# Designed miniproteins, single chains, continued (2): the designs that were tried, part 30

Each design is a single chain, and the fold is of that chain. pLDDT is the mean over its residues in the fold that is shown.

## One batch from the design tools (miniprotein)

Design m5023
Fold by ESMFold2-Fast:
Structure m5023 (fold): chain A 119 residues (1-119)
Amino acid sequence: SLELTLKMLESVTPEENQEFYFLMVAQYFLNAGRYDDALAVAEYLLSKEESARAYFIMGEAYYKQGRYEEALEYYEKAIELSENPRARMYENLARAYEKLGRTEEAARYQAQAERLRRQ
């Protein structure tokens, strides 16, 4: 199973590299259109440690599945946990609000992203 494979990878990967490695694997599945696998890897990482990047990948996976309310939840968690939220995080949050017809919120977060790109 994927869960057993992830546990095996964890056991052979140095602890300092585990977050980075699992984030790469989750990103690979996301880019391959394998959204449920991307979610499973991100959830496995989160079972060990809070990670803004893992939450962001979950938001992306839900967004790609058309599950925009869940995408908002995880994008917001990613931003909240980030010490330095990047413009891309706010751009993705704005896109999810737009998909839900929440145009005022979408415009506010797009403006926030633009402000960060100018700094």
Scores: mean pLDDT 85

Design m5024
Fold by ESMFold2-Fast:
Structure m5024 (fold): chain A 83 residues (1-83)
Amino acid sequence: SRAEELLRELHLLLLDTIRQAEAAARQSLAQADAVIATGSRRIAELARELGRLLGLSEEHIDAFVAKATQAIRDAALKAAGLK
């Protein structure tokens, strides 16, 4: 189904964004911020499309996007030795 395709894309994008952000953070926090900004935008797009298909409220979708973005940021900071 389209929902299963989006869920798979979202899962892979989350993992890839975390890895890219961690690698960037070990070199430069500014580079990590750029990776997080780009990845978070794409994650938000997929999460909203998936959430709409699953009948989730806007509040639940926004909460998920915020939590995912924070998790990526936390992973980047930890990789840089700042958390």
Scores: mean pLDDT 86

Design m5025
Fold by ESMFold2-Fast:
Parts: C-alpha cells; sequence; structure tokens
Structure m5025 (fold): chain A 96 residues (1-96)
C-alpha cells in the first residue's frame, strides 16, 4: 500500500503540472483526470487490491489518451501526462 500511494502521489504531481501547462480549453479534461487520481488516493485503503489496480489502469489509459491529444499542440502537458500514465501503470502492478 505504501508504494502504491507514493507512485499515485508522484502521478498526481505530474497531472497537476499537466493541468497548469494545458490552460484554457485543454485544462478541463486534465483537471477531471487529476480529481479522479486524488479521489483514488483518498479511497485506496478502502478498495480491494483488484479494484484499486483496475481504477489505476483506467486512469493510466485516460492519461495516455490525453497525452496523445496534446502531443502536437502542448508538448509540456503531453510529457507530464505520459509520465503520470507510467506511474499509474506501475501503481496498478504493485496493487495487483
Amino acid sequence: MEEVKRLLEEAIDHLQRAADAADNWGAAEVTTLLIGAIVTLHYADKMSPEELAEVLRRLAEKARELADKFSGTNPEAAQHLRRAAELLERAAEVAA
């Protein structure tokens, strides 16, 4: 659990940096993902390992989708989203 929380906190930091970089119309989608990650961290201890791993994988998938969307227009946001996705996938592996 300690390792999952650490990875999720690092992912949240990158999602926050992505939200800051995205600005205006792009920020809403990134902010929604950020809120999802924060809620997941808050409820992590109340989830089964399987439930937590599934939620973390879904968050990672959304982070990749957004990274691809921003890759041409906002490379800073895209880089932070890719890093968040990697950390979320690693957290899912540890949670399983």
Scores: mean pLDDT 84

Design m5026
Fold by ESMFold2-Fast:
Structure m5026 (fold): chain A 68 residues (1-68)
Amino acid sequence: MPSIEEQFVAELSARYHEILADPSLSLEEALALLDETFAELRRRYPDLDPQFARTMRGLAKAELRRHR
């Protein structure tokens, strides 16, 4: 896979686990932070495939809803 996608997934995974592990966040607050994280990552990786980013965002939000 392209290096840019691997870097994006690694950073997303790290931040996702930080959000998931924070017991002070409500589900709504956790989802909002995840949306902020995706907005930041899209700015940092402007050449990232938008469909790949959208798919990863959808998966992360679905997983967060299942665990919170």
Scores: mean pLDDT 80

Design m5027
Fold by ESMFold2-Fast:
Structure m5027 (fold): chain A 94 residues (1-94)
Amino acid sequence: MVKKFELEITLTRRGDVWEVEVRVTGEDGEVEVFRGRIPLSVVEAVGLEETVRFVAQEVGFYLSEKYKAKVEIRLVELEVEEDRVVARYEVTLT
């Protein structure tokens, strides 16, 4: 059975940390929200876009394990500002 999810990843700079919010939306409209923080030093070392990519991969791994399925992740939209990033991914489980 094929399952599809939409990920919306928002990173917002708050002083010396980046606040992370991930919204996982299923085809049935169910929403799961994850929150975290990443130190500014980590984001500065690896880059903002690379940090977003790592967050997306971590969520994809979580979904792969939860559903015992192969995961494919595709970037749909990326908006980068100085103190905010919003990325949308499509996730397909097969």
Scores: mean pLDDT 84

Design m5028
Fold by ESMFold2-Fast:
Structure m5028 (fold): chain A 66 residues (1-66)
Amino acid sequence: SLEELLARLDEAFAASPYAHPGEAAFAALQRLGVSLDAAELARLSRATSHEEARAIAREILRRKFG
């Protein structure tokens, strides 16, 4: 379910060794088997905080699986 995917995203994101918020979110989405397009990758690369990167990643999951 979307709720299970969002919970798994939060766990993977919190466990990420990456200092860059966008890289942490990207790695979490890859762990979930989520494919990203160039625009989604570019948006994550511009994230400057963990809160922003998490919000972008959650929006991507809702768009693909909601």
Scores: mean pLDDT 81

Design m5029
Fold by ESMFold2-Fast:
Structure m5029 (fold): chain A 80 residues (1-80)
Amino acid sequence: MKKEEISKEAEEEIERAGEAAAKSSPREAEVLARAAALADVAINLGNEEIAKKAIEAARAALEDVEKAEELVREAAEELE
């Protein structure tokens, strides 16, 4: 996937999730914020694999926060 496609997908997903997060628990909001930050860093580093994990975490945050937290943790570890 191109950086342009990943960036656009991340932007749209984070914006949509952000609107929902206004009514979400602090836990869901925290995961969404971390996913957004990781996606941005990964895209800047050219690491599509980590960017995809961050986007997946953002998608999962509203459905399965535990899964989203695990994806964020894995992406952050790989970014070291």
Scores: mean pLDDT 72

Design m5030
Fold by ESMFold2-Fast:
Structure m5030 (fold): chain A 100 residues (1-100)
Amino acid sequence: SVEEIKKRLEEITEELKSRTSDEKMKEAMEKMLKTMIDLLDKNKDNEEVIKIAEEMVERMEEIVKTESDPEKAVLKIEDVAMEMLVKISEIEAKEAAAQA
């Protein structure tokens, strides 16, 4: 499922890039994608992290389907990505504390 989540994130990013001519926005989306993929690779065996990532990706896909304004879609997806980063960081912190 990690590979499926990564593929879905790549598809979301390419769709958003296709809707905008703003090169800085495209670069920001690519950086966000790389950060999310790196985080998933780091946590590939963590079922709780994978479950959160699946939920966040479903929300991002819904935004792409329902928000026709590319700038608003990017902002909403960035909000979801930030929420995902926070939740995964909290899981990583709890696991680190449990091992210490």
Scores: mean pLDDT 82

Design m5031
Fold by ESMFold2-Fast:
Structure m5031 (fold): chain A 76 residues (1-76)
Amino acid sequence: SQLVKDIEEKLKEKIEDLKKAGYSEEVLKLFEEGLEIHLKSVEEIEKTGDKSETDKANEEGTKIQEKIEELLKEEE
């Protein structure tokens, strides 16, 4: 689907930008995992129409974002 492809493209661009900004490989991996969770939920919603996957993706995405923020503080 176009929406899934658009998110995939944004994922690649975001990882590229973070690499250029000098973020660690561990931080890049967490960003990739978070965006893949979101991508999977969008794909599932498009396939099944089940919006509950959005809630799960948001919860897991928040946890990953908190982990990224912790690592960034520790790298300071």
Scores: mean pLDDT 73

Design m5032
Fold by ESMFold2-Fast:
Structure m5032 (fold): chain A 67 residues (1-67)
Amino acid sequence: NAYEKAIEAAAKKAEELGGDAEMVRSSVRTALNAGIDVETAARAAGQSLGLSEEDIEKIVEAAKKAY
């Protein structure tokens, strides 16, 4: 489904940026299950990795494009 594609895209982009893909995957999934939107969920996951704003936006963009 669209949510699974967004979760996978966010996790893959995080891995490309040197982050923990599984942490991002579980964080985004938990947020989406709680009713949080894809953009907000992906941004929060990227922020939790301590990434730069530019890298956080790359994760957000990847999730939104896949959704």
Scores: mean pLDDT 86

Design m5033
Fold by ESMFold2-Fast:
Formats: C-alpha cells, sequence, structure tokens
Structure m5033 (fold): chain A 54 residues (1-54)
C-alpha cells in the first residue's frame, strides 16, 4: 500500500540517520512494518535505502 511505502521510507531514513548499515536499516524496517500490518517487499525496502543513500 502507499501508506506502507511512506512508512517504510520514514523508518529507513531514521535508521540510516542513527548510523545503522543499509542491511540493518532494511531488517529493522521490515520487522516494524510487519508489526504494523504492512507487507512491503524486501526488494522495495532495498530500493528505498539506495535512494536515501544517494
Amino acid sequence: SDEGIKEARRLIKLALSNGYSKKEAIDLTEESLKKMGYKVPRSTLSKLANEVLK
């Protein structure tokens, strides 16, 4: 969902800004989204992390 993708982007930015690696940011974001009831593919999370790191 669009809401799940927006939340994923927010969480990835937060994790990366706190010094987590790309892998850690993706792992933490995936688990948080699952707890909130969102299903966002890991490939999408990886793309979002790459966009934030540009």
Scores: mean pLDDT 84

Design m5034
Fold by ESMFold2-Fast:
Structure m5034 (fold): chain A 55 residues (1-55)
Amino acid sequence: SSADEKLLEEIDAEMSKYLAERGKQGTEIKLDEFVSKLEETIKKLWEEQRAKEEA
């Protein structure tokens, strides 16, 4: 319902897809790699949300 809830759901969905795809490729994800990807995903989706609010 809130923008924050939607952002969290999108972050979870993107990270879940990322983990599933990497798992299918037989690639182990290191903690620092996961954290880096999470930070990139959060920043990207957050900035997209802000752009939509301005529009």
Scores: mean pLDDT 77

Design m5035
Fold by ESMFold2-Fast:
Structure m5035 (fold): chain A 79 residues (1-79)
Amino acid sequence: SAARHDEAVRLLAEAARLRAEGERAAKQGDYATAASHYRQAAELVERAERLLTGGRRNPFLAAERARLLQLADEAEAKA
């Protein structure tokens, strides 16, 4: 539905903002904050995927979620 699509678009925009905030925190050496932002972004991407697919895999969103979780794990290892 259009409402589910609009909500998914908003979640993806928020995820992109959180990813950018995580990247800024990591550049400043604040790896704990970076990891938190990356994990929050990954959760929003997962929610957007569920809204768009009804629980099926979207390969682009799955790849973005996996990348965000990898960034979070790398940041936690440096914290």
Scores: mean pLDDT 89

Design m5036
Fold by ESMFold2-Fast:
Structure m5036 (fold): chain A 74 residues (1-74)
Amino acid sequence: SMEEKLAKLEEAVKAKDVETFIELLEEMARDGEVFDPAFLREVVEYFRENPEDYEAMRAFVEMMRQFLADRKAR
């Protein structure tokens, strides 16, 4: 599920495992169910260029959680 993927993204950030973080975002882009695949691929490119930006990764996961919660509430 998307919530399971968000939990794995959070764990990857805590472990500073950027490769796993990027792989999970690419998996979400393939799903195309919740987030715009083009947007997710742009985010992947940003993190490839900025692999030490763990704060941005945390902020991005939190933004995705809020988006998912808002979508479920509607």
Scores: mean pLDDT 81

Design m5037
Fold by ESMFold2-Fast:
Structure m5037 (fold): chain A 81 residues (1-81)
Amino acid sequence: PTATGEGVEGAAQAARDAVNKALGTGSIAPADEVDGYPGGAAWGQKGAVGMGATLEDNRSGGGAAPTLEEAIRKAREVAEA
C-alpha cells in the first residue's frame, strides 16, 4: 500500500542516522522501543521528524518537496534541541 519507496524510507533512515550521529551514536532506538509500532519509516515520521518536521509531502512527491538534506538538517536540530 505504500508507494513512497525511497522517499519516506530513505529519509527516515537518513534522519535516524543523522540524529544518532548528532547525539553521539546509539542514543535512538528503533520504532518498536519508542512506541511499539514496527517500521523504520514510521519511526522516522513519528520520532525525530514528528518532533519538528514532517515527511508527508515526500510520500507522493509531485510538487516542490524539500531536499533530503533539509529534512536531515531539521531532524538534527530537533534532536540537539
Scores: mean pLDDT 41

Design m5038
Fold by ESMFold2-Fast:
Structure m5038 (fold): chain A 58 residues (1-58)
Amino acid sequence: SELEQLKAETTERLKNAKDHTEQAKIVAETAAEMRTRLGLDAATVARLLQKMVNEAYK
């Protein structure tokens, strides 16, 4: 699904982020994509982003 592809791509981008500024940019871009392209509500977006961040960082 598009959501699973976006999750995989975002997790990979987060793993390659060098600092907090880059991490924040990736999170913001992914949140915008989930909201505008996939039509997800704010609560669902927040929950999915938290899972992606947890999977990218130990």
Scores: mean pLDDT 80

Design m5039
Fold by ESMFold2-Fast:
Structure m5039 (fold): chain A 69 residues (1-69)
Amino acid sequence: SAAELAEIEAELEASLAYLREQAAAGRHDLVRAAYEANRGLLEEAAERRPELAALARRTLAELEALLAA
């Protein structure tokens, strides 16, 4: 549902905000651990879950950008 999608999006945004703060503090090890733990699930969602695909692709891109910094 739209409400469930909004809840997932809010949780992902909160997690990304935390990881951005950790990256700024030099804790790229935590960003990498989050990326490695979630990459497969996010890639699957981007390919197989039309309702989550844009959110999953955005989340992957932001995690990869944090690791490239």
Scores: mean pLDDT 85

Design m5040
Fold by ESMFold2-Fast:
Structure m5040 (fold): chain A 148 residues (1-148)
Amino acid sequence: SLEKQAQAALRTAELLEEGAKVLEELAKKLQEAIKGVEDALRLQEEDPEKAAKKAEEIRKELKEAMDTARKRSPPVISSVMAELENLVNKAIDSLDKAVELAKDVEKAKKHLQEAISLLQEALDLANAAAEKLRQNAELARKRAEELL
């Protein structure tokens, strides 16, 4: 029936909106993490121990943000979440290497720069995916209105 098709379209819109919200919340955390890693990068020559401590704090925040996003993810974003998790895990690995190599300022800086690059790629992906989900949700809501 048209009513069942309208209800299905509304459920689709709600799931897409939930997916967008998860990605938008994760994007905010990724942006905060990028700023934190940039702070660590600035500290690396002056205070390697403080830079390492900052990188460790950002690592913990990223793990918490990813765990929260994973637990709240609807199936519609599972593929995007897998790609985001891969990028964030690579960024965490780069942060771990920067902490381990803190006394080698040049190598630590290269690993912090790699972490920024990976987090920026993850941020861009999360923002693009959230926007597409919002647009698809609006289309699903319009379809539901046309069927009612």
Scores: mean pLDDT 91

Design m5041
Fold by ESMFold2-Fast:
Structure m5041 (fold): chain A 68 residues (1-68)
Amino acid sequence: SMEENKKIAEEIVERLEKENKFEVLKAIHDYLEGKISEEELKEILKEKAGLSDAEITALLNYLRNLLS
C-alpha cells in the first residue's frame, strides 16, 4: 500500500541521515527535481545505500507517486 511505502521510505531516509549518507540523500533530491533518471537513482540506492530490493521498490513507488 502507499501508506506502507511511505513508512518504509521515511525509515530509509532516517537511516541514511543517521549514517551520514548525504550523497544518497542528494540523489533522492536530484531525482525528485528531475536531475537524474530513475535508473541512476536505483543504481545509487543499490550500490551506496545497501538497501534490499524490497526497500528500493517501496521507496521508488513512493517517490514516483510524489511526482504524479
Scores: mean pLDDT 85

Design m5042
Fold by ESMFold2-Fast:
Structure m5042 (fold): chain A 74 residues (1-74)
Amino acid sequence: DEKKKLEEETKGIREGAENAKAALEVVPKEGIGVAKSVARNGLASKSEEAKKIGEEMLEYAKKVEEEVKKKELE
């Protein structure tokens, strides 16, 4: 029961990360918000895989946010 719930949760986080990456490619500012949401959910998960995805998405969002800031300073 718990194992099945963790597998379903991890799949949801994995799918969310793929959607966030697609959004970051099309509309970076909007994608940052989606990526941060996925990161928050992943980091709050009991799944080790979901936590790792959350950490990766947080770093990715930070990188895109810095690139957007550089563009605004030009």
Scores: mean pLDDT 79

Design m5043
Fold by ESMFold2-Fast:
Structure m5043 (fold): chain A 75 residues (1-75)
Amino acid sequence: SMELQQAYEEKLKEMRKVSEELIKLSGEEAKELERRLREILERARATGSLELQLNTATALLGLLKSELKKVKEKL
């Protein structure tokens, strides 16, 4: 579905922005987290399911936003 592909690409863009902000605040720990999340996304991508890819990206974006909030609350 074209709509699912666009939704997935938008989630990836949001993940990149949140990851960049988190890396600026946490450095190496955030880079290691990004590496692990990237591996999870690659596994979802390997299935060929756009729905699974979108659901995975959505869940990982939620995790990144949660971590960013925690880091900001400690500053």
Scores: mean pLDDT 84

Design m5044
Fold by ESMFold2-Fast:
Structure m5044 (fold): chain A 83 residues (1-83)
Amino acid sequence: KEEELEKVKKEGQRIAELLRRLRTVSDPAEQEKIRAELEKIYEQLRAELAANPDNRVVRATLRYLLDKIDPEEAKKWAEEEEK
């Protein structure tokens, strides 16, 4: 469904914005807050995937997230989930 694809794009953009901010801010405390928020998002998506392993949209959302953070890890993560 297009609604599910829109969710993937929205999450990806949000993550990209947080990563961009992490690079631009020089305050360590602020960087730590941004990292914590990224970790929280990752945790939420991971839980959704665990509940629905066959859900292509959830898989795509996590892949999108990892692609912004670590593209190499994103590929391995997707393979492990399918295994």
Scores: mean pLDDT 69

Design m5045
Fold by ESMFold2-Fast:
Structure m5045 (fold): chain A 67 residues (1-67)
Amino acid sequence: SSEAATYGALARREMTALAASIADPAEAVRAIERVRDRGLASLTDPAVRAAVEAAGDEVIAEVRRRA
């Protein structure tokens, strides 16, 4: 849905900014995992949840590529 796509894009942007603020890649990955998991705990829509999970996975992969 458009809501899932919009929420996913916003989550990815916020997680990307958070990861950029943390110098240690392992700490950045843990921070993104915590933020993703907290977000997912408050979300009930399966499509929005899937979009947020995908956004978190993309940001974690980007952090690992930059390391």
Scores: mean pLDDT 84

Design m5046
Fold by ESMFold2-Fast:
Structure m5046 (fold): chain A 75 residues (1-75)
Amino acid sequence: SEVEEFLAELEALLAETQARLAAARSVDEKIAVLDEALGRLRELRRTAPPEVLPVVDAAIADTERQRAALLAQKA
């Protein structure tokens, strides 16, 4: 189904992002990883079926929260 294919793509993106965050060696590198992930999540949201929008919106909010926490570490 379109929903199942979309959720699989979202899951793969989130898993890739987590792996990249684990491999990142600096706060700036982690912020760059999250910036790329946010761009990809926002693109994904544009074609998302209405029934999966809440899941995508939650992933965007979580990613923005993580990014804000990393920015606070630099202050």
Scores: mean pLDDT 89

Design m5047
Fold by ESMFold2-Fast:
Structure m5047 (fold): chain A 74 residues (1-74)
Amino acid sequence: SLEEEIREAQRRLAELFNDPSATLEEVREALDRLVELMVRYARTRMSPAQVAEFERILERQREELLEEARKRLE
């Protein structure tokens, strides 16, 4: 299910943040996958206007997580 895929993507991202051998590129790919899945899920549950707002929030969160990853991995 899409919910299971989201949970697996979240676990993968968490594992990368706890992996000393992880690269920034791997974190970026994991984040992009999670965002894609979350937007897909939102589209099944929310109006187009609500999805647009959710995408705006996700983009901000993605930037914050990538900044955190850069500080930890580079």
Scores: mean pLDDT 83

Design m5048
Fold by ESMFold2-Fast:
Structure m5048 (fold): chain A 63 residues (1-63)
Amino acid sequence: SMAEAEAAARRSAEGARRAAEEGGGDPQTFLVAEKEARKGAETGDAELADRLGAGGYARSAHA
């Protein structure tokens, strides 16, 4: 559902932001994770939003 996807995307975005603050991550990487999480919410895919927001950011920060 769209509402659940938006909630998941918001949680993923919060997780990415927190990880960036704790790890001293690049602000650009954080913005990319936020944008991808929002995109997932728009498509109504909670799983995609969660993966892109949390997992995508973590991988980008290490790369």
Scores: mean pLDDT 60

Design m5049
Fold by ESMFold2-Fast:
Structure m5049 (fold): chain A 81 residues (1-81)
Amino acid sequence: LSPLAQALLDQADRLHATETDLVRLNDKLVVLFNIAASELSPEELAAFEAHLRALAAGLPPDVQAELERGLARVRATIEAA
């Protein structure tokens, strides 16, 4: 992984470990995904997206669904550019 990809992965792990407000957690993870989508290769972006889903796997289904909506909005924005 590039240094930037590793830094984004580390930040996602830190947010998951420390952010107790699940709405704020999702908002911050979506912001990291938006940065990743702008800066990372398609392969690194796919790995980062998979990592975010793995972090969310232990969360309530409604929280997981909200994250997926956020990721989909970022994807739609990138595909439209």
Scores: mean pLDDT 82

Design m5050
Fold by ESMFold2-Fast:
Structure m5050 (fold): chain A 62 residues (1-62)
Amino acid sequence: PEREAEIRRYAEKMLEHQRRVDELNARASQATPEEKARLQAEADKHRREMEEYGRKLVELSR
């Protein structure tokens, strides 16, 4: 069950980062130009973390 637990954990982490991206994008739509740039940079960081967990999930599915 260790592999199944790891897959679930990584999937949960991807969902957490996706929620953060959605939240940051919503804030950016209402933000000043200065704040928008900062929020988009933070969203990009979460997208990169999602990509990393996605790669780990693919590896675990082998």
Scores: mean pLDDT 82

Design m5051
Fold by ESMFold2-Fast:
Structure m5051 (fold): chain A 69 residues (1-69)
Amino acid sequence: PPVTPEQERQGRVILHARRLAEEQGLSLQELAERAGIDVGVLSGLRPVTDEDIRRLAEALGVSVAELTA
């Protein structure tokens, strides 16, 4: 099935967040705790909100633009 622009954006955010977490030596659980979000967001079990993207960017020390690139 075709990926919608929103689903593509959410998937891109998750992929970038996971890559940055791995580079920083963080587990997905540790990243979720640091960002104050549900780990299910990072595992694709929950939808990614704009607030989640902001929190992930802050926790990883990057801009929102970098996560959505």
Scores: mean pLDDT 79

Design m5052
Fold by ESMFold2-Fast:
Structure m5052 (fold): chain A 78 residues (1-78)
Amino acid sequence: MQTLINTLKNTPVSELKKLDKDGDKKISAGDIVDLVIKRLGVPVTDDTISEFKKWLTSEEGNKLFREITGEDYEVVED
């Protein structure tokens, strides 16, 4: 979990903004997970992925994502 959160924090804001494909300020937790895992470059278990998705859609995860991007994004379930 902490490694995935640290990888998210170190992801360029431009790459995170590209995940808003619909322009509605809503970003899929699955798209964030896929980007973070790709950047991490190591296998991650399905259980860890599920926990990370739940955290991303939580109030804490959404708050951090808005702080990182400087935008009023909502992280939504897939």
Scores: mean pLDDT 80

Design m5053
Fold by ESMFold2-Fast:
Structure m5053 (fold): chain A 119 residues (1-119)
Amino acid sequence: MKLEEGIKKLKEGIEALIEGKKEEAKKYFEEAKKLLEEVLKEAEKIESELGKTLKGIVYALLAAVYAALGKKEEAEEYLKKAEELYQGTEAEKLAIEFAKAAIEGDYEKALELLEKYFL
C-alpha cells in the first residue's frame, strides 16, 4: 500500500521532470521520499530473507528519489546499501538498474523500467 503509493509518486515525479515541471517534480519526489522512508522503517522490523529483499528494493527506490532531488551523495549511499543486500531476485536487479539510470540522469530509461516492472 505505502510502497505502491511511493512508487506512484516517484513515477509522477519522473514524468513531471521529463516535462520540465521542476517544482511539481520536487513535490512528488518529497512525497515519494516520505512514503518510502515509512516502508523502510517497517521493513527493518522484518528479519527474514523477504525483509532483506524489501529493504534492498526500498534502498534502490530511495537512491532514485535522492538522485532526482539533486542529492547525489545520499543517492550513491542508498544504491550501495541496495547492492549489499542483493540476493539475486529479478525485482532487486530491476530496482538497482532503475536507481542507476536515475543517478546517471537517464530519466526516460528510469521511467520505462519503473512502468514495465513495478507499475
Scores: mean pLDDT 85

Design m5054
Fold by ESMFold2-Fast:
Structure m5054 (fold): chain A 69 residues (1-69)
Amino acid sequence: SKEEKIKELEEKTLKELEEAIKNRDNKAARQAFEDLEKGLKELGLSDEEIEKILEKVERKAAQMAVELL
C-alpha cells in the first residue's frame, strides 16, 4: 500500500541519517533528506503531506544526533 511505502521510505531515511550522524557526514545526511522528498513526490503525496513527514523525520534525526554525538 501507499502507507507501507511511505513507512519504508521513512525507515530507510532514518537508517541512512543514523549512519551519517555517526560518521559526521553532513553531505550524506542532506542526500538522505533529498532522496526522501523525491521518493514521497514520486508516490504522489501533496506538498503538505511531504512537509509533515519531513518534519517528523527531522525531529527523530535531531533526537538521534543528541544521543549519538
Scores: mean pLDDT 84

Design m5055
Fold by ESMFold2-Fast:
Structure m5055 (fold): chain A 56 residues (1-56)
Amino acid sequence: DAARRLAAAMERLGHPVSLAVARSILERADWDLDAAARLVSALTGIPVSAILAALR
């Protein structure tokens, strides 16, 4: 589940988000994890590279 992966990645980065928030981000990003990482980076200030690394 892409939403669970994004939520887990954000928790590992010290910026926990709910599963509902992760789903909303993915819906806005058209379920593209790269686009979701860019959106999260813009909202949180966490570098896109760090978010993408945590999603692996």
Scores: mean pLDDT 81

Design m5056
Fold by ESMFold2-Fast:
Structure m5056 (fold): chain A 97 residues (1-97)
Amino acid sequence: ATTVTQSPASVTVPEGGTATLTATVTGPLPVGAVAWWQQAPGSSELTRVGTQVGSTTLTLTNLTAADTAVYFAEAFAAGAPLDAPVARGEGTTLTVT
């Protein structure tokens, strides 16, 4: 099976700082894309924050309190539509102080 591992599990960064979130995709399926999603505190809705191909790193700069959220990485098989992920990571909790 394809799996997505996210690192770090949680991170706290000061306002104006930079956070780097990493997703590692493992498994036998060729990965076509990785998409990042932001889930605001108390929300069930996900907002897309980008799409990368293959192994991905999400770098967030000039952080504000509005960036405080759980960030999920989803992996997509090569040629698959971006609405049908094959795996999702456990999430990285970002807190901006």
Scores: mean pLDDT 77

Design m5057
Fold by ESMFold2-Fast:
Structure m5057 (fold): chain A 77 residues (1-77)
Amino acid sequence: MTPLELAKELIESGKLSPLDLMDVAIEKGHGFTTITLGSLLRQGFLSEDSLTYSALNLVESGKLTKEDILEAVKRKE
């Protein structure tokens, strides 16, 4: 299973939210801007679909690794 396939399966099954992946991305410095993204999410200016797309793009580009996805899962368990 590729990291992208793993991320999609975990999001679709509800075991992981796009927010959980973006939290790991923000900590690694892989945000559009870390402060702006968090602010827009809290204010409701970002949709869940837009956030899912951004998180999956970070996985596809290799900026979020399989280990980062597993770390996000561990934080929820």
Scores: mean pLDDT 71

Design m5058
Fold by ESMFold2-Fast:
Structure m5058 (fold): chain A 72 residues (1-72)
Amino acid sequence: EFQKLLDELGRLVRAMDPNDPLVQKLREAVSYIARGYSLLKGRDTYGLSDEQVAEGERLLKKGLEILEEVLK
């Protein structure tokens, strides 16, 4: 389950040095991914407008871009 993976990743990142700039970027990435996923999942397909779907996807993409930048 994606939510459980996000929760586990967030827990692991919180266990790392909070003053490390890399860890701070990882926290930011996880935050964006979690928010995007929550938007897309929380309303399910039944009540989401095209704008809400686009916003959820934008947040997920932003988080993944930050994560990719950190890993490079």
Scores: mean pLDDT 74

